# Designs tried in a protein design run: designed miniproteins, single chains. Part 74

Each design is a single chain, and the fold is of that chain. pLDDT is the mean over its residues in the fold that is shown.

## One batch from the design tools (miniprotein)

Design m2558
Fold by ESMFold2-Fast:
Structure m2558 (fold): chain A 90 residues (1-90)
Amino acid sequence: SAAEEQKKIVKEIYFEALDVLEETGDPKKMIEVVRSRLDELSPEAKKIVEETIKKMEEAIAAGASNEEVLKILDEGFAKVVELADKEEEA
């Protein structure tokens, strides 16, 4: 289904973002990876992820830790998965 394919793409982006943060220690490079793959997402998922990117950028500007930035990423991507799950249940 389109919802299952979206969940797969979202998880791939999420784990790639985590790997980049682990390799580089730079949350801005993590955001660049997420941003580069936005066009693979549905319009609704893209909107959630763009809002998540904005929150991550604001947190970094405020001096947030990498753990705090990851929490924002986790919360945003969880919302995309929940959206896909609701579409399957409807």
Scores: mean pLDDT 83

Design m2559
Fold by ESMFold2-Fast:
Structure m2559 (fold): chain A 114 residues (1-114)
Amino acid sequence: SSQDQAKAQINQLVDQMVDLMEAANRRLATLDEAGGLALIAELQKQLQPLLDQIVALMKQLDTKTQALMATILELQFVGQVVEARLLIPDERVADAFTEMVNQQLNAFRSQLDA
């Protein structure tokens, strides 16, 4: 079905975002503050078009499936924030990563509700 296809595409995009965030977190653990902030800005640019595509696909789903998929995505992002806090020794860099993730989630929620 079209919904099954949309769900498969959302899962693929979520996996891609998680892979990008995990790779970034590992690198952020070894970078100085300036390098860390630059990497977070680049990560945000890479995540934004993926989130925009997920929103477009989620709007094709029924309300119950949309709510479930949104919850799964939010839990994945929370998991990445927890991992960042454990791996990144520089609190300013860890705070910047957390703020970037919060900004992406707020944008996602606003776009999904529109």
Scores: mean pLDDT 89

Design m2560
Fold by ESMFold2-Fast:
Structure m2560 (fold): chain A 90 residues (1-90)
Amino acid sequence: PFTLRITILLDPTKISPEEGKELALQVADILSQQPGMLSVEVEVKGNEVTFTLTFESPEAAARGLVRVFNSEAGRKLYDNSSSITSEAVP
């Protein structure tokens, strides 16, 4: 398995915490439907959204993330973020 932690800081001048939470849950749902996805965890704390994603392989992660960020919800989350960081979890 391949685990990624993605931390997104939402821009409070562009999106409310409530709207951001709804959007994060929509993105988590799309992530859960990706081929090779084993688990999706989402935590929302104010303007901070953290996804902990476990894929069957790094290749499945690359394909799934491209599809998600090209989705309407994924693009909207990206457009309303001030920063996005990702790290591989051992």
Scores: mean pLDDT 86

Design m2561
Fold by ESMFold2-Fast:
Structure m2561 (fold): chain A 77 residues (1-77)
Amino acid sequence: MEDLKERAKRLIEEFNKLREEAKKLGDSYAQQLADEVIKELETALKENLSPEELERVVGQAEARIDLIKERIEKKKK
């Protein structure tokens, strides 16, 4: 459980960095996606979800982070 909470906190940090990069690139869509995921992760941590529910939220966030990273990388080229 603590490992999942640490993972969620690291994801929030990473999404905050991606949000700032998306903002610099003018990518409003990537900014919105990052904001949505940050809110979901923060809510999950605040509500003290079960380990199973927290694992699902973290897994979904990891899938979305890969999508946002790929999108940002394509715009840098």
Scores: mean pLDDT 79

Design m2562
Fold by ESMFold2-Fast:
Order: C-alpha cells, then sequence, then structure tokens
Structure m2562 (fold): chain A 72 residues (1-72)
C-alpha cells in the first residue's frame, strides 16, 4: 500500500539518522540500526500486551514485521 511505502521510506530516513548520530556510536551498519529498532519495539510490544492494550500491540507488531522485512 502507499501507507506501507511511506512508512518504509520514513524507516530508511530514521536508520540513516541513527547511523550519523554520534550518541549511537555502537550502531555502525544498517543491520545494527534495524536490530536496535526491533529490540526497542519488542520491549514496547511486551509492555502493551501485559497492559492489555490491543490497538498499541497491533501497531507495534506491524512495525516489527516491516522492520524484519527490511532486514531480509
Amino acid sequence: SMEEKQLKEEIEYLIASLLNDSSFKDLKTREDALNYLIEVLEKHLARAQEAGQKVASERYTKYIEILEELKG
């Protein structure tokens, strides 16, 4: 969908931003940035699931699926 294409483009911009940010010196590759984002979102998903937040859980799940698709 157009929405998914736009989200993928926004994720690519975020990856580039993280890799150029001196605060994240341990993130050296695109895969490092993707793994970092997946880990952060998985922690948010776990909290949302424990709290019974269905809409937030579905949103985080979709973002993780898109990030994993971009990993290959």
Scores: mean pLDDT 82

Design m2563
Fold by ESMFold2-Fast:
Structure m2563 (fold): chain A 99 residues (1-99)
Amino acid sequence: VRLEVSIEEKVEEGKKATVTGTGRAQAPRGWELVLGLDKVTVKAGGKTVELTAYSSARAERDEWITATATVEVKDLAKGQKVEISVAGLRLLVRPVPLP
């Protein structure tokens, strides 16, 4: 099993900042990929905001599956320095429990 994870940050001047986590895994049919952004910290203008996001995707066949989780901070001031950190990133592949 191969696991890949990427984090993309985008700051829109005077509008918002977004952090998108993308997890990819080659999983057997009936398994799921779970992506957790447990603690995303955005610091802007002396304020600190902590956010979490969760996503999951299920493999319908033996293939690469993708799960994407996004956090967003609005109301940014123009010219403001934005610092983003991710303290907890979780990626796991597991069988889905049978009913």
Scores: mean pLDDT 75

Design m2564
Fold by ESMFold2-Fast:
Structure m2564 (fold): chain A 88 residues (1-88)
Amino acid sequence: TERRRLEAEELMSLAAMAVSIATRTLAPEDAARLRALMDEAAAAVEAGDLEAAAEHLREAARLLEEAGQTEEAKVVRRVAEKLEELAA
């Protein structure tokens, strides 16, 4: 539905903000990998595949945790959980 799409887009905006904050302090290769995962998640949302979007965001959260961006990883993981709830 239109409402489900708007909710998914709002959730993606929150994840994008967290990634944007993290990329200010990340190594260029880690920032590039995160941007690629965010692009894949955004493409999945546009295609209506919220499960795939959530999987890409879970991988992004893992990279953030490995890079020491613990608070940003929590935000991205929360967004992935919400996208999976919307997919059900």
Scores: mean pLDDT 85

Design m2565
Fold by ESMFold2-Fast:
Formats: structure tokens, sequence, C-alpha cells
Structure m2565 (fold): chain A 64 residues (1-64)
């Protein structure tokens, strides 16, 4: 189901942001978050999921 896949993508982005903060390996985590964001946008057109993915991507970029 599309929503389930989008939820998994968003959870992956949360994990990458958390790992970047904890380990300091920001460039690799940012690239992974950007890829996950694009996947979420391709899977679902729900504005709520897209907004959360955008917020997480901005958070990842802020720590880069």
Amino acid sequence: KEKEQAEQGIEAMRRFVREARETGNVPAALKAAETAYENVKDIVKDPEFIAEAERLLEEARAIA
C-alpha cells in the first residue's frame, strides 16, 4: 500500500537525520535523506506526507 511505503520512507529519513546528529557523518546522511525524500514524493501525492518529508529534508540540510 502506498501510504505504508511512504511511512517507511519517512521513518528512514528520521533515522538518517538522527544518525547524522549522533555520528557527525552528515554528507552521507544528507544524500540518503534526499533520495528517500524523492522516493516519498513518487509514491504518494498526499500533502501531509510530502510536507513531513520536506521538513525532514530541511532538518537534514540544516545540520549539514
Scores: mean pLDDT 74

Design m2566
Fold by ESMFold2-Fast:
Structure m2566 (fold): chain A 83 residues (1-83)
Amino acid sequence: SAELEEAQKRLQELHGKVIEKVKEIYEKGDAEARKKLEEIAEEFDKKSEPIASKKEKTVEDFEELIKLLEETIEKLEELEKEL
């Protein structure tokens, strides 16, 4: 399934971007910025849990995770602008 493989690849790319942005904000930010990072991470975990806990994921499940990661990246970019 080329569609599933492409979705998995996109998810991996977005995960990498999140890790890089979190590291940058953590290194450049103060205690308040780090607290906001924790809040963003907690919100992502809460929203992704119903999908992340599935043993078998559909393309639709991966697309929803991709959307949640894109929303998370937008929040991280806004936080980065405040540094």
Scores: mean pLDDT 85

Design m2567
Fold by ESMFold2-Fast:
Structure m2567 (fold): chain A 77 residues (1-77)
Amino acid sequence: SKAEEEAKKLLKKDPTPESIVKAAKILMDSTDLSPVEVNEKLKEIMREVAKELGASEEELDRLQTFRELYELLKRLS
């Protein structure tokens, strides 16, 4: 969707926790996704951002929960 593309562009341009929060808001405001669906899409975007911030493929393979991804991004930023 357009909202997902905008969220990904934001995170690729400025991969920070603040941008992750903005990305979630874009998804919530621009789509009919439930909170669970927003969280799932946000986790996928967060995995991509974590990889760009220096997380290895092995580390990303282990990241399964929203909380783990959020905590990792806080440490990397």
Scores: mean pLDDT 74

Design m2568
Fold by ESMFold2-Fast:
Structure m2568 (fold): chain A 80 residues (1-80)
Amino acid sequence: DKLLEGEILAGVALLQAAVVKTILERNEMSEEELREFEEVARRAIEMAREAERLGAREEAREAREAAEEALELVRRKLEE
């Protein structure tokens, strides 16, 4: 079931984005750690796009928005 695969993938991407945001809001991170979280956020965006291709459009949109927010937060922290 491709739709179920997409829903699971979107859920994993959403969870990864939420974890990144939570850790960044609560902790001071090194530049190396921020670069690792940047990679996690970028991969979450890719996972959300794959979920959309699998037909989980609403779940994928939510996951992509969360992952994009996480990426923006990482980039903002890297500028500090």
Scores: mean pLDDT 87

Design m2569
Fold by ESMFold2-Fast:
Structure m2569 (fold): chain A 78 residues (1-78)
Amino acid sequence: MNTAFLNLTVKEMSDDDLRAQAADIRAATAVVKEVMDKGIFRVEADIRILKVGDSDKAVVDELRAAAQALVEAAKALQ
């Protein structure tokens, strides 16, 4: 069994950087789902969201939603 590890640590970043990370996480979720269809991988996701500065709540919520979707996709393999 092959295990893939995904780690995300968010610090104070610009809203554009947070949106870019959310997009990358959504892309990673698609890859995890494709790997699940092959039945040969286990995925473990460790997501740490540290203190975020005065970022737009909507941008932070988008990042958190993307991260949660990835965690749930990984859990579906276990």
Scores: mean pLDDT 59

Design m2570
Fold by ESMFold2-Fast:
Structure m2570 (fold): chain A 96 residues (1-96)
Amino acid sequence: MEKVEEIMRKLATADQLSKEEYDKVIEEAIKLAEDPNLSPETQLELLRAAADTAVSRGDKEKAKEIYEKGLKIAEQSDSPLAKSYKRYFEKLLEEL
């Protein structure tokens, strides 16, 4: 989806964004990741990128929220990638 690629690009440069622009990009990424028409793998990639962006900006509360959402999605899939993301999000929640 072009929208996924657009949001991923915005997240990659979000360290350069204003607080208001960052908040909008993170909210768009989370909302898009909650779209059930996306594959679980795409949802998890979006949430990981959004969480990485939140951490880089020092926004630990937002990163925690995103990790918790990612964990719930990862628990709904038995794919090897989803199981990998489940462990990843669990570990990062412990480190916050």
Scores: mean pLDDT 80

Design m2571
Fold by ESMFold2-Fast:
Order: sequence, then structure tokens, then C-alpha cells
Structure m2571 (fold): chain A 81 residues (1-81)
Amino acid sequence: EELRERLRKLKAETTDPDIIRRIERLELEADIIDAFRAIVRHLQTKAPDPKFSEALDKKLREQEEKLREEVEKLEKEIEEK
């Protein structure tokens, strides 16, 4: 949610079509991560598997960190302009 709010603000700050395209791509990536997180949460509730849960959480954090890094990079690019 916070990442989506940041992307929405970035979209309001720019009219550059290249940057808008990148924002839209990151919005889609955020949507995919949220969907995957919902599935993981459901699995944890129905059949808690600590080993599998930890492995999944690690991968999910990895993906979220990657997305955050891209958002931060984009924020700096827009601030520079």
C-alpha cells in the first residue's frame, strides 16, 4: 500500500512518458507481490508450515526490497528533474 501511494505521488509529479511507463510497470509489480502475499498468508492460516513459510517470506522480502529500490531510484530521478 505505501509503495502504491508513493507511485501515485510520482505519477502526479511528472509528465515524462518514459517515467510514467516505468511507474505503471512498478504498479503492476506491486499488484503481483500483493497477490502472492495474500496466497502465502492463506497458506500460513490453513496449514502452517514454518519451514516453507520462512522460505517464502525470504523470497517475498527479496522481491519487495527490489521493488522499493526501483521506486527510490525513480523518486530521485524525478526530484532531479
Scores: mean pLDDT 77

Design m2572
Fold by ESMFold2-Fast:
Structure m2572 (fold): chain A 68 residues (1-68)
Amino acid sequence: KKEKALEAVRLVLRSRLTPEQADELIARFEELMKTKPLIEAAREVLREAGFSDKEINAFINAIKKLLE
């Protein structure tokens, strides 16, 4: 379900960032989803959070599996 993928992105952001930083990027993620697919929005906020391209690709593959 889409809901599980959304929660996975929120949890990943909270794992790296302070609560305040995580809340800001979660709000940005929700804003980006108004104009972009979930996967593209997730990639952008994970990059802004400081994740490497390798880490982002691993997380995106896991999120795609949750959408199946």
Scores: mean pLDDT 80

Design m2573
Fold by ESMFold2-Fast:
Structure m2573 (fold): chain A 57 residues (1-57)
Amino acid sequence: TPSVDTVLAAVNAAGDALPGASTRELIAAAAERLGVSPSTVSRRLRERRAALEAAYA
């Protein structure tokens, strides 16, 4: 299972490759790059979001 940092790197790379893509498209592209399901990417992004909220609260 990829780490949160690995998922973020893949999403950022997808964003660079697909300017103007929706969040759903970026998640799908990142999942393809990592060889995992979109649900795995979404779960890792949710973990990162929760950590960021905690850090900035």
Scores: mean pLDDT 75

Design m2574
Fold by ESMFold2-Fast:
Structure m2574 (fold): chain A 55 residues (1-55)
Amino acid sequence: SMEEEKLKKLQEYIRKIQNKEPVDVEEFSKLLSEVSRISLEVARELVEKMIEEYA
């Protein structure tokens, strides 16, 4: 399903950040916002924090 594909893509982005691989912050933030039902602004902040944690 579309929702399952979005969840798999989110897991892929998280895994890439954990492995210190570059990710599309805008696309990741949009997917996180849609899946988690949070604002894009909050999703972007969470993505940036994740990147900082594994930098």
Scores: mean pLDDT 83

Design m2575
Fold by ESMFold2-Fast:
Structure m2575 (fold): chain A 100 residues (1-100)
Amino acid sequence: GSTSPQRMMIDSARSFLDQGKYEEAATTAQLLIDSLKNSTDDRHIVMRAEALIVLGEALDKLGKKEEAKKYYQEARDLALSSSDSRAPELVKRADELLAK
C-alpha cells in the first residue's frame, strides 16, 4: 500500500522531534495543520489532531508549555468531533500530555 502525503508529513515531523530538531518539527506540523484547517473530512480532522499533538510536543521541548497545552486541548476537541477509528487513541494521548 502507498503512504498518504499527509501521513508522510506527520512522520517527518515526528522524525524531527526524535532528532531534537524541535523548530523544524513545529514548522512541519504547523504546515500540515494550516493545509487541513478548512476540511470537514473526518480523516483530515483526525490528521489535524495528530499534527496538533506533534506541534504541542515540539513547543513543550522548546519551553513553551502553556502554548503546548493549548494545542493538546485543541487536538482533544478535534479528535472528539471525528468519527474516525483513530480518534479515541488521540483523545487518550492528548489527555496524557495535558496531565503532565
Scores: mean pLDDT 85

Design m2576
Fold by ESMFold2-Fast:
Structure m2576 (fold): chain A 68 residues (1-68)
Amino acid sequence: SPLDELLAEIGRLLDELGRLRPELRPYLDGLRASNERLAARGTEEDLAHLQTQLEGLRLYLEHLREEL
């Protein structure tokens, strides 16, 4: 489903971020749990929230890769 694909893509980016910034791991683990709850509810608002998070993670990781 689109939600499963979105959650999987976010999960991949969270994994990469955790490798680049191990100090963020407790925060990232909290985001994973939150994202799974959002996906389980599956409302339009939850989908929009996950899409916004995906976009933000992509931009942040691109920025980090340029600095590392």
Scores: mean pLDDT 83

Design m2577
Fold by ESMFold2-Fast:
Structure m2577 (fold): chain A 73 residues (1-73)
Amino acid sequence: MNQQKGTQYLQQAQQALQQGDLDTARKYVQQALDLYGKDNPQALELLGQVEKAQGNDEEAEKLFKKAEEAKKK
């Protein structure tokens, strides 16, 4: 139940990001992180993509690195 909902939030965030709705994308990523936990690699990677799209390249790289480290566990 909870994992399925988190996956739906990530899908909605990805769709919003593709449409350029960065605020909506960020909102859905945060909902997924609340459900999966703050170190979920898919959510962190998607949040990094949102930051990069907003021009926050340093924050994006930090989030991508955190997502990669989470995948190693």
Scores: mean pLDDT 80

Design m2578
Fold by ESMFold2-Fast:
Structure m2578 (fold): chain A 83 residues (1-83)
Amino acid sequence: SIEEAEEIWQKMSREEQLELLRRVFELVARVAGGEALAEEIRRLIEEGRYAEAQRLTIELADTLSEEEKERVEKEVLELVKKA
């Protein structure tokens, strides 16, 4: 559940949280615009441009269909559970 995922998140180290956020950002970008957008997010993160990567990810998330949002939610929950 989302509540269980939030509890796992709160128990993570900062390093683990940042790694998870990176994977989530790439996932959202990939679902919204395919590998090209996932690569753009990776580039921004590698350049230390985290604020820009986060902003772009939020903008991309807003463009997702309800089906794509459900897919992202399921994949994020799986990423959290495997952390």
Scores: mean pLDDT 78

Design m2579
Fold by ESMFold2-Fast:
Structure m2579 (fold): chain A 65 residues (1-65)
Amino acid sequence: VQTLVDQIETALANPSLENYIEAEVALGVLDIMVATGVIENTPELETRLSTWRTQANQLGEQLGL
């Protein structure tokens, strides 16, 4: 989980198409892990996912995706 978190944070801090794709993939993996019960869905994690999703969407818009 921490590795995925680090990947998302690093990718969002360094805007590029490759990093945007990496962040989207890592967010998708975290969403699946929560949905399948591999990771407990806590309010803190839910807030973090929402924040990262917003940042990724903004980056995607900036890149014209």
Scores: mean pLDDT 77

Design m2580
Fold by ESMFold2-Fast:
Structure m2580 (fold): chain A 73 residues (1-73)
Amino acid sequence: DKEEKIKKATEEASKGAIARALANAGKIPEEEAEKIAEESGKKASELLKDLSLDEAQEVSLKAIEKGQEVLDK
């Protein structure tokens, strides 16, 4: 199910984006954010392999939005 893959990819990509946003805001150490982003990025990439370009863009936009929400508070 592509919808489930999009959801899982969005969750994994969002973890990385949120972690980087928190580190940029000084809430967590940069090393911790890099570990989270690297691990979640690998999982997201595996899920994205079976998605179309449009679906991959949707995942990326949602992940960026979640990261920005953390920065805006």
Scores: mean pLDDT 76

Design m2581
Fold by ESMFold2-Fast:
Structure m2581 (fold): chain A 83 residues (1-83)
Amino acid sequence: SSLEEVRKELDSLDLEPEQKELLLEYYELAQKVPEEERLRIEEEVLEEFKPEAEAAPPTRENTRELFEKALKKAIELLKEKLK
């Protein structure tokens, strides 16, 4: 399944366990919503965090923090759609 492929790719990446758990939760929830709705949520999250991403220096730590914030926001929006 796509989740199994994602898990394998995440295991090949140097990610913290918490980041892997957030990504797995995101992908599981994303599969439960229509693709069009998922893309809208992704676009909304990217637009919300775009100014912060452009203002911050592209360090590993800043990228990680921004990624976690964006992913948590996407998860929240997906959960609202599934209520």
Scores: mean pLDDT 71

Design m2582
Fold by ESMFold2-Fast:
Structure m2582 (fold): chain A 84 residues (1-84)
Amino acid sequence: MMELSPEEIEALVRARAKALAEKVGVAYDPSLSLAEQHRLALELESTLSDEEVAEVYRDAADELAAAGLPRAAELARWLAEHKE
């Protein structure tokens, strides 16, 4: 697994939570703490199929790549393929 900086990890957690909220059709609150966003992501993932979760991680990877975080994007793509 890739070694990420704390900033890259934070961006990945935020991108994942946002993509999951969009996928399930709920409002995403960017003011939530990193821990709250991680918890929300786990709860939302439990409502989705493995294929839908993979789509979410691919969407998060595209957002991270567009934000100039290619290493975080690569980890998100890897997670889409292998699931954590």
Scores: mean pLDDT 79

Design m2583
Fold by ESMFold2-Fast:
Structure m2583 (fold): chain A 84 residues (1-84)
Amino acid sequence: MTYVMTVKNPSKEIEDFLKELEDEGKIKLEKVGDNTYVATTTKPEPIKEFIKYLEEKGLIKSISGTENKVTIETKDATITIEVK
């Protein structure tokens, strides 16, 4: 299975953490727009680490699930996680 995570309008803290996961070889990270990143991984561990990071920083406003898609909203960023 492949996890595809789209991050729109990340803060510096969120961007830095995504880069750290990329540097560790845990995700493939691509900048696909002015303020949009796509991260892909075949393992759930990096996704769990990212969600834990958002929780620890108190950044999560809401979490919702719709049609095999989980959406996490923060003050500035929208994170969408899809399993393919």
Scores: mean pLDDT 84

Design m2584
Fold by ESMFold2-Fast:
Structure m2584 (fold): chain A 88 residues (1-88)
Amino acid sequence: SDLEELVRKVAEALRTEPTLREAAERVARWLLERRVEKARAAGAPEAEIEEQEARARELIPAIAEEVEANAAEVEAALPELEEKLAEF
């Protein structure tokens, strides 16, 4: 399922990336690329695909910056997330 793929990708990013920011960028990039691929598969116009790709390029660093700015809050949530991810 989409949720299981997301959980797996988050777990991979947290294990492999040296910082929380880089883990966030990896997950955000994967999610947005997947969204673009789904739109293309659904026959979305090229102009719409280009808009989604442009939005993805803006959103990836913005999401990472927001995660980094709220690092203490995010880090406090990570143990609970890691416990939940360990069941996958």
Scores: mean pLDDT 76

Design m2585
Fold by ESMFold2-Fast:
Structure m2585 (fold): chain A 68 residues (1-68)
Amino acid sequence: GPIDVSGKDVDEVIAQLAPGLISPDVETRVAAVRNLGRLPKENPRVQALLEQALSDPDPRVRAAAREA
């Protein structure tokens, strides 16, 4: 069935991941994207952030976003 996503709960997790998503360290961005991919994909903010990760300059980050 459809997931009733509490925007507050998902937004709190996104806020914790945000520094990792913009980190200069590739491995940190990969880990953040992998954790983002565990959030409900029905959430439009999660979808938008995964789409941004698909445009990352490093192919490892882009691969993590595709796996999500």
Scores: mean pLDDT 78

Design m2586
Fold by ESMFold2-Fast:
Structure m2586 (fold): chain A 90 residues (1-90)
Amino acid sequence: SAAEEAEELYEKAKEAVKNKDYRSAWEHYKRLIEILYNSSEAQEALANKIDLQDLQYTFSTASVVASADEIKEIAPKFISVMSRLAELQA
């Protein structure tokens, strides 16, 4: 399911950041954000499992390897996803 894929990508992204593999972390976060942006099911499933502060920090850390064009595409979706996850946690 979209929820299972999103959960797997989040764990892989966090592990990559811990290993300072920011390129792999960024690729995992791009896919994660696309899934969360396009799936309310994935948002609802992950809302209680995702620490928003950790997500913000590790995404920002991974983004240092991103191109300007990738940031232009992904950042608006990330902001939207963060807002929706915060609403679901409230």
Scores: mean pLDDT 86

Design m2587
Fold by ESMFold2-Fast:
Structure m2587 (fold): chain A 84 residues (1-84)
Amino acid sequence: GEEAERLVEELRRLAEEAAALEGEGGKAAALAAEVSLGLAEIALAVGRLAGDDEFATRMAERQLARAREALAAAGDPEAAFAAG
C-alpha cells in the first residue's frame, strides 16, 4: 500500500506546482493535474477496500504520468522540469 500512497503524494506535489502556473495553458495543466490526483486518490481508496495494492499502484503511476504529460504540453520550461 505504501508505494501507491507515495505516488499519490508525488502527484499532489505536482498538482500544487501546476496550480501556481499562469495563463490559459497553465490553468488547463492545473485542472488536468487535479483530475489525475482525484482519480489516483479514488484508486487508492478502491484498492484499500478490495485489498488490491497492485491496482492502486498501477492507477497512481498512470495518473502521475498523465499529469506530467499535461504539464509538459503547457509549454512552460519550469512545469516541464517539474514533470520530468
Scores: mean pLDDT 77

Design m2588
Fold by ESMFold2-Fast:
Structure m2588 (fold): chain A 65 residues (1-65)
Amino acid sequence: GEEGAKKVREAMEKGGGKADAKVAAEEASLGGPGAQASARHGGIDNGGVLDRKAGEALAESAKAG
């Protein structure tokens, strides 16, 4: 979700670099095992399966460095 993208951008801005941004994106996408499984089974679409917004933020990070 959009919170995932926000966390990725915040990690970059706080001086963590691409590695920290990647970790933030992975955490947002996973949302914990239960959240990911629930989203995949047709639960609320909150990015638990794959966070597209976090992926877009990572692409921006890659372009910056």
Scores: mean pLDDT 54

Design m2589
Fold by ESMFold2-Fast:
Structure m2589 (fold): chain A 81 residues (1-81)
Amino acid sequence: SMKKEEEDRRAKKAEEEMFDFIKKYDPEGADAVLQLKKAGASSGIVSGALLDGFERASKIAKQREEQEAQLQKLLQLLQEQ
């Protein structure tokens, strides 16, 4: 009956991946989550902060991708002049 420990390890891995994603796009948001962990905040508070940070980081990531696509189009237009 080791199914629950495997599930818990996968959940923890997913939380680590979310934190890394937040750190990549919103380092200030990642620092806030890290500060909560260092202060000994409950798992529920940390999980909530991770979800909020992930949503914010996802918006930043999308905006950055759109900016990169526009920059690439502008560079191609400049090559045609």
Scores: mean pLDDT 79

Design m2590
Fold by ESMFold2-Fast:
Structure m2590 (fold): chain A 74 residues (1-74)
Amino acid sequence: KEEAIKLAEEAMDVAPEEARRYGLKAIHYLNEGKYEEAIESFKKASEIARQHGNDKAAELFEKARKVAEEKLKE
């Protein structure tokens, strides 16, 4: 999931530490083929980023989540 990982990495560069931890979890789940767990981790990361007022990070995590959801549709 090259595109989802890239988006998550971009989000983590600007995200608060708490959201970044969930971004890392999501990347680990993607690498393990655990797409449903990755999606939930991205949702949590975007929520935390938004709570901290970092809408850019939240948007990037949401984009990464959508890419992971597309993989499940395959």
Scores: mean pLDDT 82

Design m2591
Fold by ESMFold2-Fast:
Parts: sequence; C-alpha cells; structure tokens
Structure m2591 (fold): chain A 77 residues (1-77)
Amino acid sequence: IKDLLIKLLQRNLLEVGEKTGRLHQAMALAIEAVKLIKESDNPIEAAREFADRISGDFPELAKAIREAVEQAEKLAA
C-alpha cells in the first residue's frame, strides 16, 4: 500500500499543480509527503494529517492528496 499511495499521491499532486499554476509548490509538497509516508508506520494516516496541515494554504493540493488516499484504500481492499 505504501508504494501505491506514493505513486497516486505524486501523480495527483503534479496534475493539480499543473492545472492550478502551482507546479513548484506541488513538487516541494510531494517530496515532503513522500518522506513522511516512507518514515511512518501508518502511511494512510500520515498522508491525511499532511493534507490537513496544508489545506489552509493549498486547499486544491490537499484535496489531491485525500483523493490519492481514497484511491489507494479502494485498490488495497
């Protein structure tokens, strides 16, 4: 699930970053999120907490992360 979540999260963040003109921010946030997920025993929870932390400044990027989490959970079930 960790590798799948990382793939979906990177894809979603870069796609939304391009569409919203926030590609540099999306790239930086993807690097940070991937590091947190790799270091966490609860990758789904880590991704959700990260999305909540950035939701005030980057609501569309936070939504992209949450959608990646939902996709990863559906594919892992």
Scores: mean pLDDT 81

Design m2592
Fold by ESMFold2-Fast:
Structure m2592 (fold): chain A 87 residues (1-87)
Amino acid sequence: MSQNEREALLVGLIVGELRHAVKEEGATKEVFERLKEAAEKAMRQYKVSPELAKKVLEIIEKAIEGEISVEEMLEQLRKLRDELLAK
């Protein structure tokens, strides 16, 4: 599996976890902060590029601060995943 395929898979898993947690626990700041920390840890463990990790965390942070909606966050993360798969 290529680096881009592995990174795309991990971003897809992060999207799935965010969607699941929002459905089960609600779209709260506490839920998003916990998931941001979990995503950061997972991206370190799987050696995701620092540039990609920063972009993922910035998208989640914008949702935490209310700058974008939950749906906009999920769409931006899905777009990032698809861009990785196109490389």
Scores: mean pLDDT 82

Design m2593
Fold by ESMFold2-Fast:
Formats: sequence, C-alpha cells, structure tokens
Structure m2593 (fold): chain A 55 residues (1-55)
Amino acid sequence: SLEEKLAEVEALLNDESLSQEEKNKGIAEIMKTLSEEEQKKLLALVHRILSQKAA
C-alpha cells in the first residue's frame, strides 16, 4: 500500500547513516513499484517531511 511505501521512504530519510545519494536510490526503487499517480502522492509526502525537517 502507499502507507507501507511511505513508511519505507520515511525510514530511509530518517537514517542519518545514509548519504543523500543512497536515500535517493532507495526512494527511486520504491517509486518503480508504484503507478504515476501513486508516485506523485508519495513524492508530495516526502517533500512535506523534508520541509518539516528544515535541514
């Protein structure tokens, strides 16, 4: 589900041991399992999480 995929993305984003490139790769792999509409929704949620972190 989108919620499960979002949780995977959040785990990647919150893993401070990963580089930005590694996080981007992980997110891209998750995106490949989703439809275009689901990809847009997930990307919007990721952007919201990053904007709240402000770092």
Scores: mean pLDDT 75

